# Designs tried in a protein design run: designed miniproteins, single chains, continued (2). Part 31

Each design is a single chain, and the fold is of that chain. pLDDT is the mean over its residues in the fold that is shown.

## One batch from the design tools (miniprotein)

Design m5050
Fold by ESMFold2-Fast:
Structure m5050 (fold): chain A 61 residues (1-61)
Amino acid sequence: MEEERITESMDYASEVGLKLIQEGKFDEASRAMQLAIEMIKAGASPEEVRQLLDKILEEAK
């Protein structure tokens, strides 16, 4: 369960990071990945990680 949740969260974080990199937002991509890792360590659900990353994408416009 924990391993699957970590993998799901990291897969989504990787997609968000790549999208930000493609937009030239390297600092935001780095920040998003760091926050995702910190949330995973804190026991956050994949849904909570997705919501935060989606907000970062919107704010990084």
Scores: mean pLDDT 80

Design m5051
Fold by ESMFold2-Fast:
Structure m5051 (fold): chain A 62 residues (1-62)
Amino acid sequence: MGKEAIEEAEAALEYALASGDPAVQLRTAQIIEKEAEKLKELGHTETAEKLFEIAEQARKAA
């Protein structure tokens, strides 16, 4: 479900940002980006785009 994927990604982002660790933030971005690519391949384009936005926030924090 797209909503579940977004909620999980947002929780992962919050944890990564709270950690203050660039390595954790970069790793979190990579994991979310991989999930976004998978969802895009499955046709869940809107959910994938939202996940890419969340991943970008983690990457910029690193």
Scores: mean pLDDT 83

Design m5052
Fold by ESMFold2-Fast:
Structure m5052 (fold): chain A 72 residues (1-72)
Amino acid sequence: SSEDIQEARELAAGYAAITDPNVRLKVEEDVTVNSFLKQYDKALKVLEPYKNPSGPPADYSYYLSLLEDSKK
C-alpha cells in the first residue's frame, strides 16, 4: 500500500513534468487504452519513463488505481 502510493506519486509527478502537451496526450491515450484492455502492466510500463521521485506534489489517485488493478 505505502509502496504503491509512493510509486503512484512518482509516476504522477513525472507525468506532470512533461512539458510537451502532445507527448502528454499520447502517454494518456496509451495508458487509457491498455487499462481498458486489462493490460495494466503495459499501462504502468508506458508511465515508467516519466517517473520522477523529485517532482512536485501531484494528484496520484489515477496511478494508484492502475497499481491496485495490476495486482488483482
Scores: mean pLDDT 60

Design m5053
Fold by ESMFold2-Fast:
Structure m5053 (fold): chain A 96 residues (1-96)
Amino acid sequence: MLSEEEKELLKNAVKSYLENPEETLLSIFENEEDAKEALEALKNLDEEKIKELIKKNFEDLKKKRSLNPEETEVDKRIEEMLKEFFKELLEIEKKK
């Protein structure tokens, strides 16, 4: 479950995507190629590909952090935010 602060950050991220989708995705993904694939998957409504890219990005983020139990809770919250973000983006692309 997202906090009120996390919901506000999500709302701002969605607004950023509406203004500049490519730059917003590049800021989220560690890999530029993954950001490009995410944009194409969103335009094609490929929900399975989006899930794979979120999982890959989350694993890449975990690899960059020291893996202790306290840091795992933060990473789990980031994964939940990414899932909700891409769910909202898919709904936006469906209505275009």
Scores: mean pLDDT 73

Design m5054
Fold by ESMFold2-Fast:
Structure m5054 (fold): chain A 88 residues (1-88)
Amino acid sequence: MESFERLVRKAEALADYLEPLDPETAAAIRALVEEAREYLKKGDYRKATVLLTAALLLGIGAIEDIMINSDEEEREELKKKMEEISKI
């Protein structure tokens, strides 16, 4: 349960950070988290974990895409934010 909630917190933190930068990806991450919670309610821990992993990868990919099109200062900010989220 704790590991699942930690993954949820990381995904939600990614979505919160991305919302002003990429609202469509933020919404997609939140949708995956909600779907994961539904599978968890049904006792399907495998599908729940797969969906949370997909949400995390989607968020990381979106940040990497932003970094490719960012200047040095913005890139450093993004790296710091990813480090903060990784510590959740």
Scores: mean pLDDT 81

Design m5055
Fold by ESMFold2-Fast:
Structure m5055 (fold): chain A 63 residues (1-63)
Amino acid sequence: SLEEAAGRVIEAVRAGDGEAAREGGERLGKLTGLSPDAAGTLAAVYGGQGYDAREVAEAVARL
């Protein structure tokens, strides 16, 4: 679930799909306790640096 949410944000950002990125950030925030904006931004930044969905999910879960 956390990995799936992170993967959705990464894919949405790469595709330029702002609505899907926002929805993914909201799910990631609910799973981690972060704000949706913070969760979505972290997933997008790490995804942009070449981290995969699993690595991003592990990083966000440690916050």
Scores: mean pLDDT 74

Design m5056
Fold by ESMFold2-Fast:
Structure m5056 (fold): chain A 88 residues (1-88)
Amino acid sequence: VEAAAARAATAFYIRMAREVGASEALLERLRAAGEAAAAGDAARVDALLAEAEAELKAALERAKAAGLTERWSAELRALAEEVERAAE
């Protein structure tokens, strides 16, 4: 279920990034990082996230300014439920 949990977390981060207008290149990097996490390749996850870091920080600042972080708290709860279902 580790792979399912990693993919669920990745889907959540992609949804958040998309809501703040992240580029398709960033969304693809997040998807690749999720697949690497599902495969247990921590080094590749770190490399992909490092290359996305500047865009992710910019997206987070935009989300805070727009008040989206409160809505993302609800999405995070939904993700926790999805991870729990995947573990069943």
Scores: mean pLDDT 68

Design m5057
Fold by ESMFold2-Fast:
Structure m5057 (fold): chain A 67 residues (1-67)
Amino acid sequence: MSAEEAGRLAEELARELGADDDAANAAGVSITLAAGGSMTPEQAKEMAEADGGPAAGEAAYRGALAA
């Protein structure tokens, strides 16, 4: 899976978990960076949660584990 595709799927998952557009975008960005090797799944979760709340953090963590 490409980093961009992983980010898109994380964004979609965040929306399914009830995140707004800003939270969904935070999840997508965090997963794109994680899939590109810039951070661990745990770091992606913490960054997405800080920027977009718990739904973004959960989506980022689950997306990173699937990528």
Scores: mean pLDDT 74

Design m5058
Fold by ESMFold2-Fast:
Structure m5058 (fold): chain A 79 residues (1-79)
Amino acid sequence: LVEELEKLARELVSERLLEEAIRAARGAAQMFSTGAFSAAQAADVLLRSLLEVSETEEERREAEKFARAAQELLDRAAG
C-alpha cells in the first residue's frame, strides 16, 4: 500500500512536491490502515498537506490529481 502510493507520487507530482507527497502518502496510508480514517478522509488530509506547500496552479492541479488517485487506490485496498 505505502509502496504503491509512493509510486503514484513519483508519477504524478513534480520533484519540488515529491518529498511532501511521499510524507503525506505515508501518513494517509497509516490513518487508513489503523481504521481512523476512511479512504476519502485520508485522501482529503493528503490533499490539504500538498495544497499548503503548493505555490502555482499547476502544483495545485498535481495535488488534486494525486489525492484522487490515492483515494482510488485506498478504496480498492478496503476489504
Scores: mean pLDDT 83

Design m5059
Fold by ESMFold2-Fast:
Structure m5059 (fold): chain A 64 residues (1-64)
Amino acid sequence: EEEKLKKELYEAIDKGDAKKVKEYAIKLGLPEDTAEYIADLVKEGRKDQAKAIFDKRLEQLKKK
């Protein structure tokens, strides 16, 4: 289930769909501020940075 949402979020990043990126990030348990920041990076075309920030924040969430 989590893996499916992660895949859908990556597809949304690749498509530049900032709204879907924010939606899936929130569903994965990321804070709204973090989800919005990642979505803004996608809107700016900074797709690689959006993926890097998402991976880092998701990893931090799992280790708490």
Scores: mean pLDDT 81

Design m5060
Fold by ESMFold2-Fast:
Structure m5060 (fold): chain A 89 residues (1-89)
Amino acid sequence: AAANREAVRAAVRDATKKIVELYKKKGYPNIAKRVEENAERTLAFLDAQPPPSPERAARMIAADQNSVKAFENMTDEELKLYEKYAKKK
């Protein structure tokens, strides 16, 4: 149903904002930009797909929440490494 898609979209946006804020706070703008670009692609993909089932939507929301926790627990060394990788084309 459309409500399930909106719930997943909200979770993606919430997770993205939290991760971007984390990178912004740590001073890593290139990673923050990449995270925002990846979120835009994810939302476009969700819009192209049929609405997820309630079970699948719940799993996707849980995955987004777990991603936020993983990023919150990253060390400064890991964040600096990811920022350097984000600059490479």
Scores: mean pLDDT 76

Design m5061
Fold by ESMFold2-Fast:
Structure m5061 (fold): chain A 77 residues (1-77)
Amino acid sequence: SAELQAFVRDYFSRELGDAFTDDLFTVLGAFAAEVARQYNDDMARVREVLDEVARLLREGTPVEEAVRRVAARHLPR
């Protein structure tokens, strides 16, 4: 949804600052949409999952690896 994508852009702009690019937004926005579907649009749960991804990204984990690791814990595949 447009509201979810706006939330993702705002959230990661605050968490990553200048490191947050449109390429990162594409990957993270798609991941956030899958998480929102899994948790029936529970935005508190979506934020908890995105907090895990943001932490890995701040630790220097590449975005594809960070998303894969967090997805393995929260998504059925």
Scores: mean pLDDT 83

Design m5062
Fold by ESMFold2-Fast:
Structure m5062 (fold): chain A 62 residues (1-62)
Amino acid sequence: SSLEAWFRRLVEDALRRHGYRATREQVLEDLGLGEPPPGVRGPPAEVRERMEAIIDEALAAR
């Protein structure tokens, strides 16, 4: 989907900022998917799982 293509570009941008040895946790935090502040709801679990899968795919491809 166009939304997945857009998010994949954001992941690639985050990997460029953090470099070749970027960790999964650094990418998640950069994209605002780290531990949410108290009282803030994160994205729905299904959406978060898909986003994390895209991040994991990008990390495996480097």
Scores: mean pLDDT 74

Design m5063
Fold by ESMFold2-Fast:
Structure m5063 (fold): chain A 64 residues (1-64)
Amino acid sequence: EVLERVRELADIAENDPEKFDEAVAEIQRLGDEVEDPELRQRIANLLVAAKIRRIGNEIDKELA
């Protein structure tokens, strides 16, 4: 359930620049509540992936 919510927030962070900061903050908050270190790492990896894709989208807009 937590992973589904994190994926939903990661999609928002990737696709909606106005909601990026809010989505990132919520993902970080959810990650902090998780006791399982493997699940926490997966959440952290999803957050990093969303940030990388966001940067790529900004570069594409600049070059397009």
Scores: mean pLDDT 74

Design m5064
Fold by ESMFold2-Fast:
Structure m5064 (fold): chain A 113 residues (1-113)
Amino acid sequence: MDARLDALYAQIRALIGQITDPNHLLQFLDRIIEAGKRLLEVAENITAAIGTVLSLIGLRFEAERETDVARLQALALEALDLLYWMAKTSVPGEEALRILEELLAGTQELLAE
């Protein structure tokens, strides 16, 4: 399962570097928060999962005041790293895979706009 999670993480990370629209980067952060909330619902370590979701929400508030694409990409990558560690360490593997596969699909949809 880790190899499949690692592959999904690498694919999403590569797609973030291709997003040059600030509004799409904000929409990506909204999708990451949604994914984090869904991971929280199935988390085995609820306390750590709550901390991660709150950190993701904090990054989204920081991003609302940012217009530089490179800085927004950095915030999106930081959010992805937090979500990936939560998925890998706190969530059953099949549920983590499903949620990250849906996040990958959503990220691809943003690039198609």
Scores: mean pLDDT 85

Design m5065
Fold by ESMFold2-Fast:
Structure m5065 (fold): chain A 94 residues (1-94)
Amino acid sequence: EKEELKKRALEVEAEAGVVAIEAASLYLASEDEEVKELAREATRLAAEGSRYAEEGRKLAESGEKLEEAKELVEKGEELTEKARELVEEAKKME
């Protein structure tokens, strides 16, 4: 359903934003180069996940390419989940 895809996309964008803030905090607070590298990669993946989710949401709003919108949202979910995993890995190293 169009409305479900839009909601999922907004949830991905919100989670990506939270992950990006946590990653930035780890980067600024840590003196460990490995933690900083994980934080930088998490920030990059979160930004990509948010971008895919935004594209999927816009496509869902048009209603014309819902299967493509779903694929974009799912890709955004995948990238955002990977970003979260990197943040959790970095936290364990602190």
Scores: mean pLDDT 86

Design m5066
Fold by ESMFold2-Fast:
Structure m5066 (fold): chain A 84 residues (1-84)
Amino acid sequence: ALSERERLVEEVTARLRELMARADELAKQGKLSPEDMRQIAILATSVQIRLAGFLNDPEADLERERAAVEEMLAEMEAIIRKAE
């Protein structure tokens, strides 16, 4: 059984992979600007850094970290949806 912490990492990782796959598809279709691709890459890297920090910090606030990564994922999705 997964802890709530491990479940958050799995859920966020799956969502990040889905968004990156959608971004790659749009980039192949020429629908993403270089600026949009750069913003998506920055947000994706930020999510990965936060997840790595979260896994290595037993005192990390689960609710705060969830809110922060969900906000970053929502920003990525907004960029992707505008390009679709």
Scores: mean pLDDT 84

Design m5067
Fold by ESMFold2-Fast:
Formats: C-alpha cells, structure tokens, sequence
Structure m5067 (fold): chain A 71 residues (1-71)
C-alpha cells in the first residue's frame, strides 16, 4: 500500500476504535455506511479534516466497505 493509504486507514480505524475522539470524522464514516453520502463526498470531507489526499481516503474507504460487506 502507499504510505498515504496507510495513513488514511490508520485515521479511519483510530476513529472507529475510539483512539481518536473526532465526532465529525465518525459521522462521515457512518453516513457513508448508511448510504447518505457517496464515497467521493466522504473522501473529500475526510481529506479536508485529516490532511491526507482525497484519493488515499477513497481507496481506504473502499477497502473498509469491501471488508464490512464480507462480514
């Protein structure tokens, strides 16, 4: 994986595991899971907050959703 994708995944999991208390990032992930926003919109919003490129968040969120769809 690229370093940017690893950073995006780390941020996502830190939020989901309560290691990073950021309610805005958590809400973006939950809205994406609920189908309220698109993958592109979620990646753009997370990039503005987390400082990691949009494409890295898009890849990380795609991997998260694919894993969750299998569970």
Amino acid sequence: MSEAVREALRLIYDVLNGRLDNEELKQIIEDLRAGKITLDEAAERMSEIGGVPVEAFKTALERLLAREARL
Scores: mean pLDDT 80

Design m5068
Fold by ESMFold2-Fast:
Structure m5068 (fold): chain A 76 residues (1-76)
Amino acid sequence: SSETQKIIEKLNEEHGETLREIGEELAAELEAAPSEEEQAEILLEAIRKDPRISEEARKAYEDLISRILEQKRKAE
């Protein structure tokens, strides 16, 4: 939804550089993951362990990823 996109844009504005670094480091692991759920878990675990990301931002990313996965599940 447009609302989900606005949340993504705000989070990327605040933490986008850190997330890009995390994504680059995890690129091979994400490509090897058997499902989107597994990819999401790998990414969230990295976010949880990165000290540059606040607890508030971590919760926001967890909520956002859960919403995206739920929307995809309902579309299938």
Scores: mean pLDDT 71

Design m5069
Fold by ESMFold2-Fast:
Structure m5069 (fold): chain A 71 residues (1-71)
Amino acid sequence: SSVKDLQTFLLSKGYYVGPVDGYFGEKTRMALSIFLQSPEATAEDVAEVQRLLGLTVDGIAGEATQEALKK
């Protein structure tokens, strides 16, 4: 699932430490939020997150990407 792929991606970046269970809960949302606000998040990394969440892929952590964190 896209959420499991997202959790695996965040785990590979060192931001997610919970189980890869496909549940888009508080731990996954917090890890994603911290990652997107970090200086380590490249435009390519943001684009991969947008692709996994089914958003427009533009490499910018804008309002649409931030709104996806609430789902």
Scores: mean pLDDT 71

Design m5070
Fold by ESMFold2-Fast:
Structure m5070 (fold): chain A 100 residues (1-100)
Amino acid sequence: GLEELRKLGEEIVETVEKADFDKVKPAIVLGLRPIVERTKDPELEKAYQRIKNAKTKEELVEAVKEAFDILIRIAEENPDMLPFIIEQLKELLKRVKEAN
């Protein structure tokens, strides 16, 4: 449910904050791509570009937080997409943990 999505987002953000920037950024970019491509949400696409253009850990963390706020909105508006988003974020969490 939405609680699982929020908890996954919080754990991913915490993992990104502890990770090496050069290793974690590619993992985030690769892991969020399927969600961005499937949702086609303009605000999520903008947040995704900010993630791709992030030059510092701080910029990456803020862009990732923005993307998760948008994902919660998308899931609330489109409950049928929630299982897909959760599955992709679980895979993303595995990738970012491996990047540490």
Scores: mean pLDDT 88

Design m5071
Fold by ESMFold2-Fast:
Structure m5071 (fold): chain A 95 residues (1-95)
Amino acid sequence: MPSKLEIAAAIAQISLAVFKVAAERTYDPEVAEEVKRITDEAMDRINEFEKAGDKEGMIEALKEAAQRLKEVLPDPEDAETFVKIAENIIKTLEE
């Protein structure tokens, strides 16, 4: 069975990748490029923390990505799906 951390990383990676693609289709190029930067940085950090077995680092990376997306998007509510996914992953990791 994959570890709880490996499953969390996989869900986070897929969610960030989907959000990046959706943003490219939905927003102006300036906003889409900023979302791409945030999601790419978050995916890199999650990958590093997964390899290190660092649960605390992964929780911090997820919280930071969710907050940065809320700040960059024209409507912060557009980040709600990812915020809820991140919150569920964090809750699972804290148990």
Scores: mean pLDDT 84

Design m5072
Fold by ESMFold2-Fast:
Structure m5072 (fold): chain A 75 residues (1-75)
Amino acid sequence: MVEKAREYFERLVKEAEELGVKEAAELLREAERLVVRAIELLATGTEEDRERARELFAEAEELFRKAHELMQKAK
């Protein structure tokens, strides 16, 4: 569900921008690109694409972690 993923990331990017943490906003935009790609791969239904989607979700999770850490430090 690409639209819901984009809405979710758009809200997080807005929060990062409102906090003045442009680096976190950029990390969140990159995470959005990875999640959207992963959702597209899951839609193909192949085993190979499922494994690649799992890798992309793991990469996005790491970017989320970094963005969250930056936003927490922003005060």
Scores: mean pLDDT 81

Design m5073
Fold by ESMFold2-Fast:
Structure m5073 (fold): chain A 58 residues (1-58)
Amino acid sequence: ANLQKRIDAYRAASEIVGDDTRRNAVRTLFDEAAELLKANKPKEAEVKFQEGLKLFGQ
């Protein structure tokens, strides 16, 4: 699966997180992952994406 496509999908999905603080934190992590991927840093992007996924899944 394309990492960019997964980041974009989960950025959209983060809007359903009911806690505003957690939603903002998840969104920030996914935005950071997207920017790292644009900067051609896919390994760092994966780390940020996984951090966001862990927080999203709570």
Scores: mean pLDDT 81

Design m5074
Fold by ESMFold2-Fast:
Structure m5074 (fold): chain A 64 residues (1-64)
Amino acid sequence: MMQPPVHVDQTILASPEGREEAEAKAEALVEAQRGGVIVSTTVIKDGDEELGDRLKERILKAQE
């Protein structure tokens, strides 16, 4: 097809101070992918490695 789909690039910081915001942003991106938006997401581990791993897994599963 010659018409490109909607493409969104997002970065999420996985930090203890921004945990709630990071999780909410990840949920919004998962919903956007389910709606047919192509999402490129980068998760940066900034002091919360477990949160970072969890967000990466969630986003990766939504891309399958």
Scores: mean pLDDT 71

Design m5075
Fold by ESMFold2-Fast:
Structure m5075 (fold): chain A 83 residues (1-83)
Amino acid sequence: MPYDPKVEEILKKLREKKEKEGADYSGVGKLPVSNKNMGILFKVTEEGELELVGIFADAELNEEEKKELKEMIEEAKAHWKEL
């Protein structure tokens, strides 16, 4: 597998932000439409809900990609509430 330095950079930023902000969950994923790599950080609030702490992307997101990202974040929060 060829090494992707953009994914490595995202992972490093996620780890640093997680330690600084106290995030509980972190992950690297891809946008469904554009397949762009991104890292997302969440923390669990005192109410037991997911709160977005940070987002890192390997490229600038257009308006359509920002909408897809927002939908993915809301889906993740909804899944968390079901548990």
Scores: mean pLDDT 70

Design m5076
Fold by ESMFold2-Fast:
Structure m5076 (fold): chain A 77 residues (1-77)
Amino acid sequence: MYDPGTIEAEVEGSLHVMAANIALKEGDREAAIEHYRLAVEHFDKAAELARKAGDEQTAKIFEDSKEKVRERIKELE
């Protein structure tokens, strides 16, 4: 299992995705975009920490999550 810092970054990223989805449901596009941007930053940190730990498979999962969130931001802009 990867280090606590990677877990914290993953959890923060997921929480921001959930917050963004709730904001979109409530019609707050600006808040949704901001939360998605924060999720991208957290997943980026998680991927970097996973790579430093030698866990390329976990790093790839976080990069895939980051890319999906970036695509969502582009759809909303």
Scores: mean pLDDT 83

Design m5077
Fold by ESMFold2-Fast:
Structure m5077 (fold): chain A 75 residues (1-75)
Amino acid sequence: DEEELQKAKEEARKAAEEAVENLKKLGDTAGAEMVRQRAEEELEKAETAEEARKVKDAMGGWKAGAQIALDAKEK
């Protein structure tokens, strides 16, 4: 379903943006660029909503890891 795929890709892009934001706050600009490029490449190749959801899950992991590192660094 094209509509379902589009929505899944939009959710994955938002998750990638949040992960990139956290990495930039951490000062890891190289990591932020890597995560952005990886997400864009995987989403360009994703032909099903399931594939796009896997990208979203991976981005959620990067966001959470970067947030833990930010909390440890700032506190």
Scores: mean pLDDT 82

Design m5078
Fold by ESMFold2-Fast:
Structure m5078 (fold): chain A 89 residues (1-89)
Amino acid sequence: VTPEEIVEALEKAIAEMDQALKESPERAKKVGLEGIAKVAEMASQAGLPREVFEELAKAAHYVRQGTPEALEKAIEEMRKAAELVRKIA
């Protein structure tokens, strides 16, 4: 797994979560948890630094809250994680 593949997966998860949030917060929560879990697995396989996992953990924390405001914060944390991974690529 390359950093570029992880950025692609994270951007896809962000886009799916953002679209789901327009439909329902419950759907956005499910999509967000699934997306974050997949990205975390890929990041673990690639041996990415702790800071990436810290941003993913913050995103997961906000997703579990399930409010529209928390889900928007989760998307922001996922974008920060993508930026950190891009600096490695």
Scores: mean pLDDT 85

Design m5079
Fold by ESMFold2-Fast:
Structure m5079 (fold): chain A 87 residues (1-87)
Amino acid sequence: MSPQEKELLELIEKAKELLEKLVEEGKISQDTYDALVKVFEDAYKNKWSAEELLKKVREVVDKYVTDEEVRIIILTVAQELADVIKK
């Protein structure tokens, strides 16, 4: 496994933990969690570009998330994953 692949996988695990906390706090639904986790896992498995990852996360956020603070949190995490993919 490349250092980049390992960093991306570790960041996805942290993203899952953050999203699970948001579900527990009632800030996002289980459907939102499932959709975002699928996007992150598909990005890793299918070697998506940073642009594709950010596009897919934005689509989920625009569909399911109305709270601006929660949107910023999710999009910030997606940007961190995108930055690793660009390395």
Scores: mean pLDDT 84

Design m5080
Fold by ESMFold2-Fast:
Structure m5080 (fold): chain A 72 residues (1-72)
Amino acid sequence: TAQALALVQHGAEAARRMAEKFDKLADEYETLAQENPEKRDEYLEIAKKYREMSEAFHRAAERLQAAADGLA
């Protein structure tokens, strides 16, 4: 099942890339919160949501990697 392994590995890589994108967005909004005190709480709420999405994609990548390891 080389094809199944490849598909699961691609899924893990895609999930890691999504996690990285959401981490970068969270970093950007944390910076905006520091630069714009009047909107600090709003930007921190957005940053927190992006961190939560990043964590979810990291967990998805870990599960997919474990599945790939089980197929190897």
Scores: mean pLDDT 86

Design m5081
Fold by ESMFold2-Fast:
Structure m5081 (fold): chain A 86 residues (1-86)
Amino acid sequence: MERVREMAERVLGIRTEEEAEELARELEREAEELRQTILENPDLPEEELEELLLALQFASTAATLLRAGRLDEARALAEEVLRALE
């Protein structure tokens, strides 16, 4: 769950709309890389697949919220994810 934690911490670290826009682009890129990894590796162990899918869901949702200017909602999502990983 290290990847999801890192993504959530990055969302909580943003201070400006410009930083939010940049992070949205980074998360969109990472989501595409995660999708490609899943599609190219059909024999992934279940545990690894579940971790990649969770990271993909978080990255996609957070990027969408950041693109929409919903920084407070993106932060709330990140806090929920970090709490669930405790």
Scores: mean pLDDT 83

Design m5082
Fold by ESMFold2-Fast:
Structure m5082 (fold): chain A 66 residues (1-66)
Amino acid sequence: SAEAAVAAGVGEAAVTDGMTWSEEKDGVGVMRVHSVASGREVEFRADKAAVEAGKMPEVTVTWRPL
């Protein structure tokens, strides 16, 4: 989510730049976003079925320096 992305040090604009799932496994969608402004790579994991159903899934956010 945008709130989780901000908490991870990734701006809202950087989140919108990466609108496609990078990986899918066991119903979990993974999106990775590079934020040059923050010097970080952020990984979002969410239940793909919940996203496709239009529900707000619980999102796991992790990050690392570029």
Scores: mean pLDDT 57

Design m5083
Fold by ESMFold2-Fast:
Structure m5083 (fold): chain A 85 residues (1-85)
Amino acid sequence: SLAEFLRKLAEVLEERAKREKDPAVSDALLQVSRLIRQLAEAIEAGDFEKAKQYVGQLQQYMSSLPPEVQKAVEEALLEAKKEVE
C-alpha cells in the first residue's frame, strides 16, 4: 500500500540520518521523515485534506533543501522501492 511504502521510506531516511556525519543534513533528513510519516498516517485515516497539506509541506521543504539532501532523499526513495516491491 502507499502508506506502507511511505513508512518504509521514513525508516530508510531515519537510518540514513543516523549514519550522516553532517548534523544539518541529518536534521533535514529527519524532518523529511517526520512529514512522510504524518502523510502516511493521514492517508490511512482517510484524511485526504490533511494528506494534501502534508504533500504541500513536503514539496515546499524539499525545494528549499541543498542538492546533497535532495540526492539523499532520492536514494532513500529507490531503496524503499526495492524493499517494498
Scores: mean pLDDT 85

Design m5084
Fold by ESMFold2-Fast:
Structure m5084 (fold): chain A 60 residues (1-60)
Amino acid sequence: SREELLARAQAVAKEVVELSKTDPQKARDIIYEFSLTHSEQGVAAAIEKAEALIAEAKAA
């Protein structure tokens, strides 16, 4: 739903802000990939891409 996408987008934004405090370059890379995916595949795909990249960053 739209409400679920908004909640996921807000969670992604919060995680990117937290990541920027320790790894600003990785945070910028995630923002770039989000923007690129959003322009090519839309907001749902962009959120999924960002969620995957955030999970990878946390596992490193």
Scores: mean pLDDT 85

Design m5085
Fold by ESMFold2-Fast:
Structure m5085 (fold): chain A 85 residues (1-85)
Amino acid sequence: MLSPTQRAAIDELDAHRDALVAELRARLGDSPAAVAAIQRLTAVRAATVDEATATYDATGDAAAVQAVVDEGKARMDAIVAEALA
């Protein structure tokens, strides 16, 4: 079961992803580029959640969980920047 710390970090990641999905749809509509980028964001979210959960289970360290989420957010930002180029 997710701790409150893990839940807060995952909620932050999900809020970031939702904002990026909105930006992609605003800029690219329902284009194949938008669909592909959104699928990549979904994959990064899944991988980041798994890593954040494993990190907390191993360390109990909220800062380590936040670092994983911050890296996931940076990967999402790079995907959006590539899609909008």
Scores: mean pLDDT 85

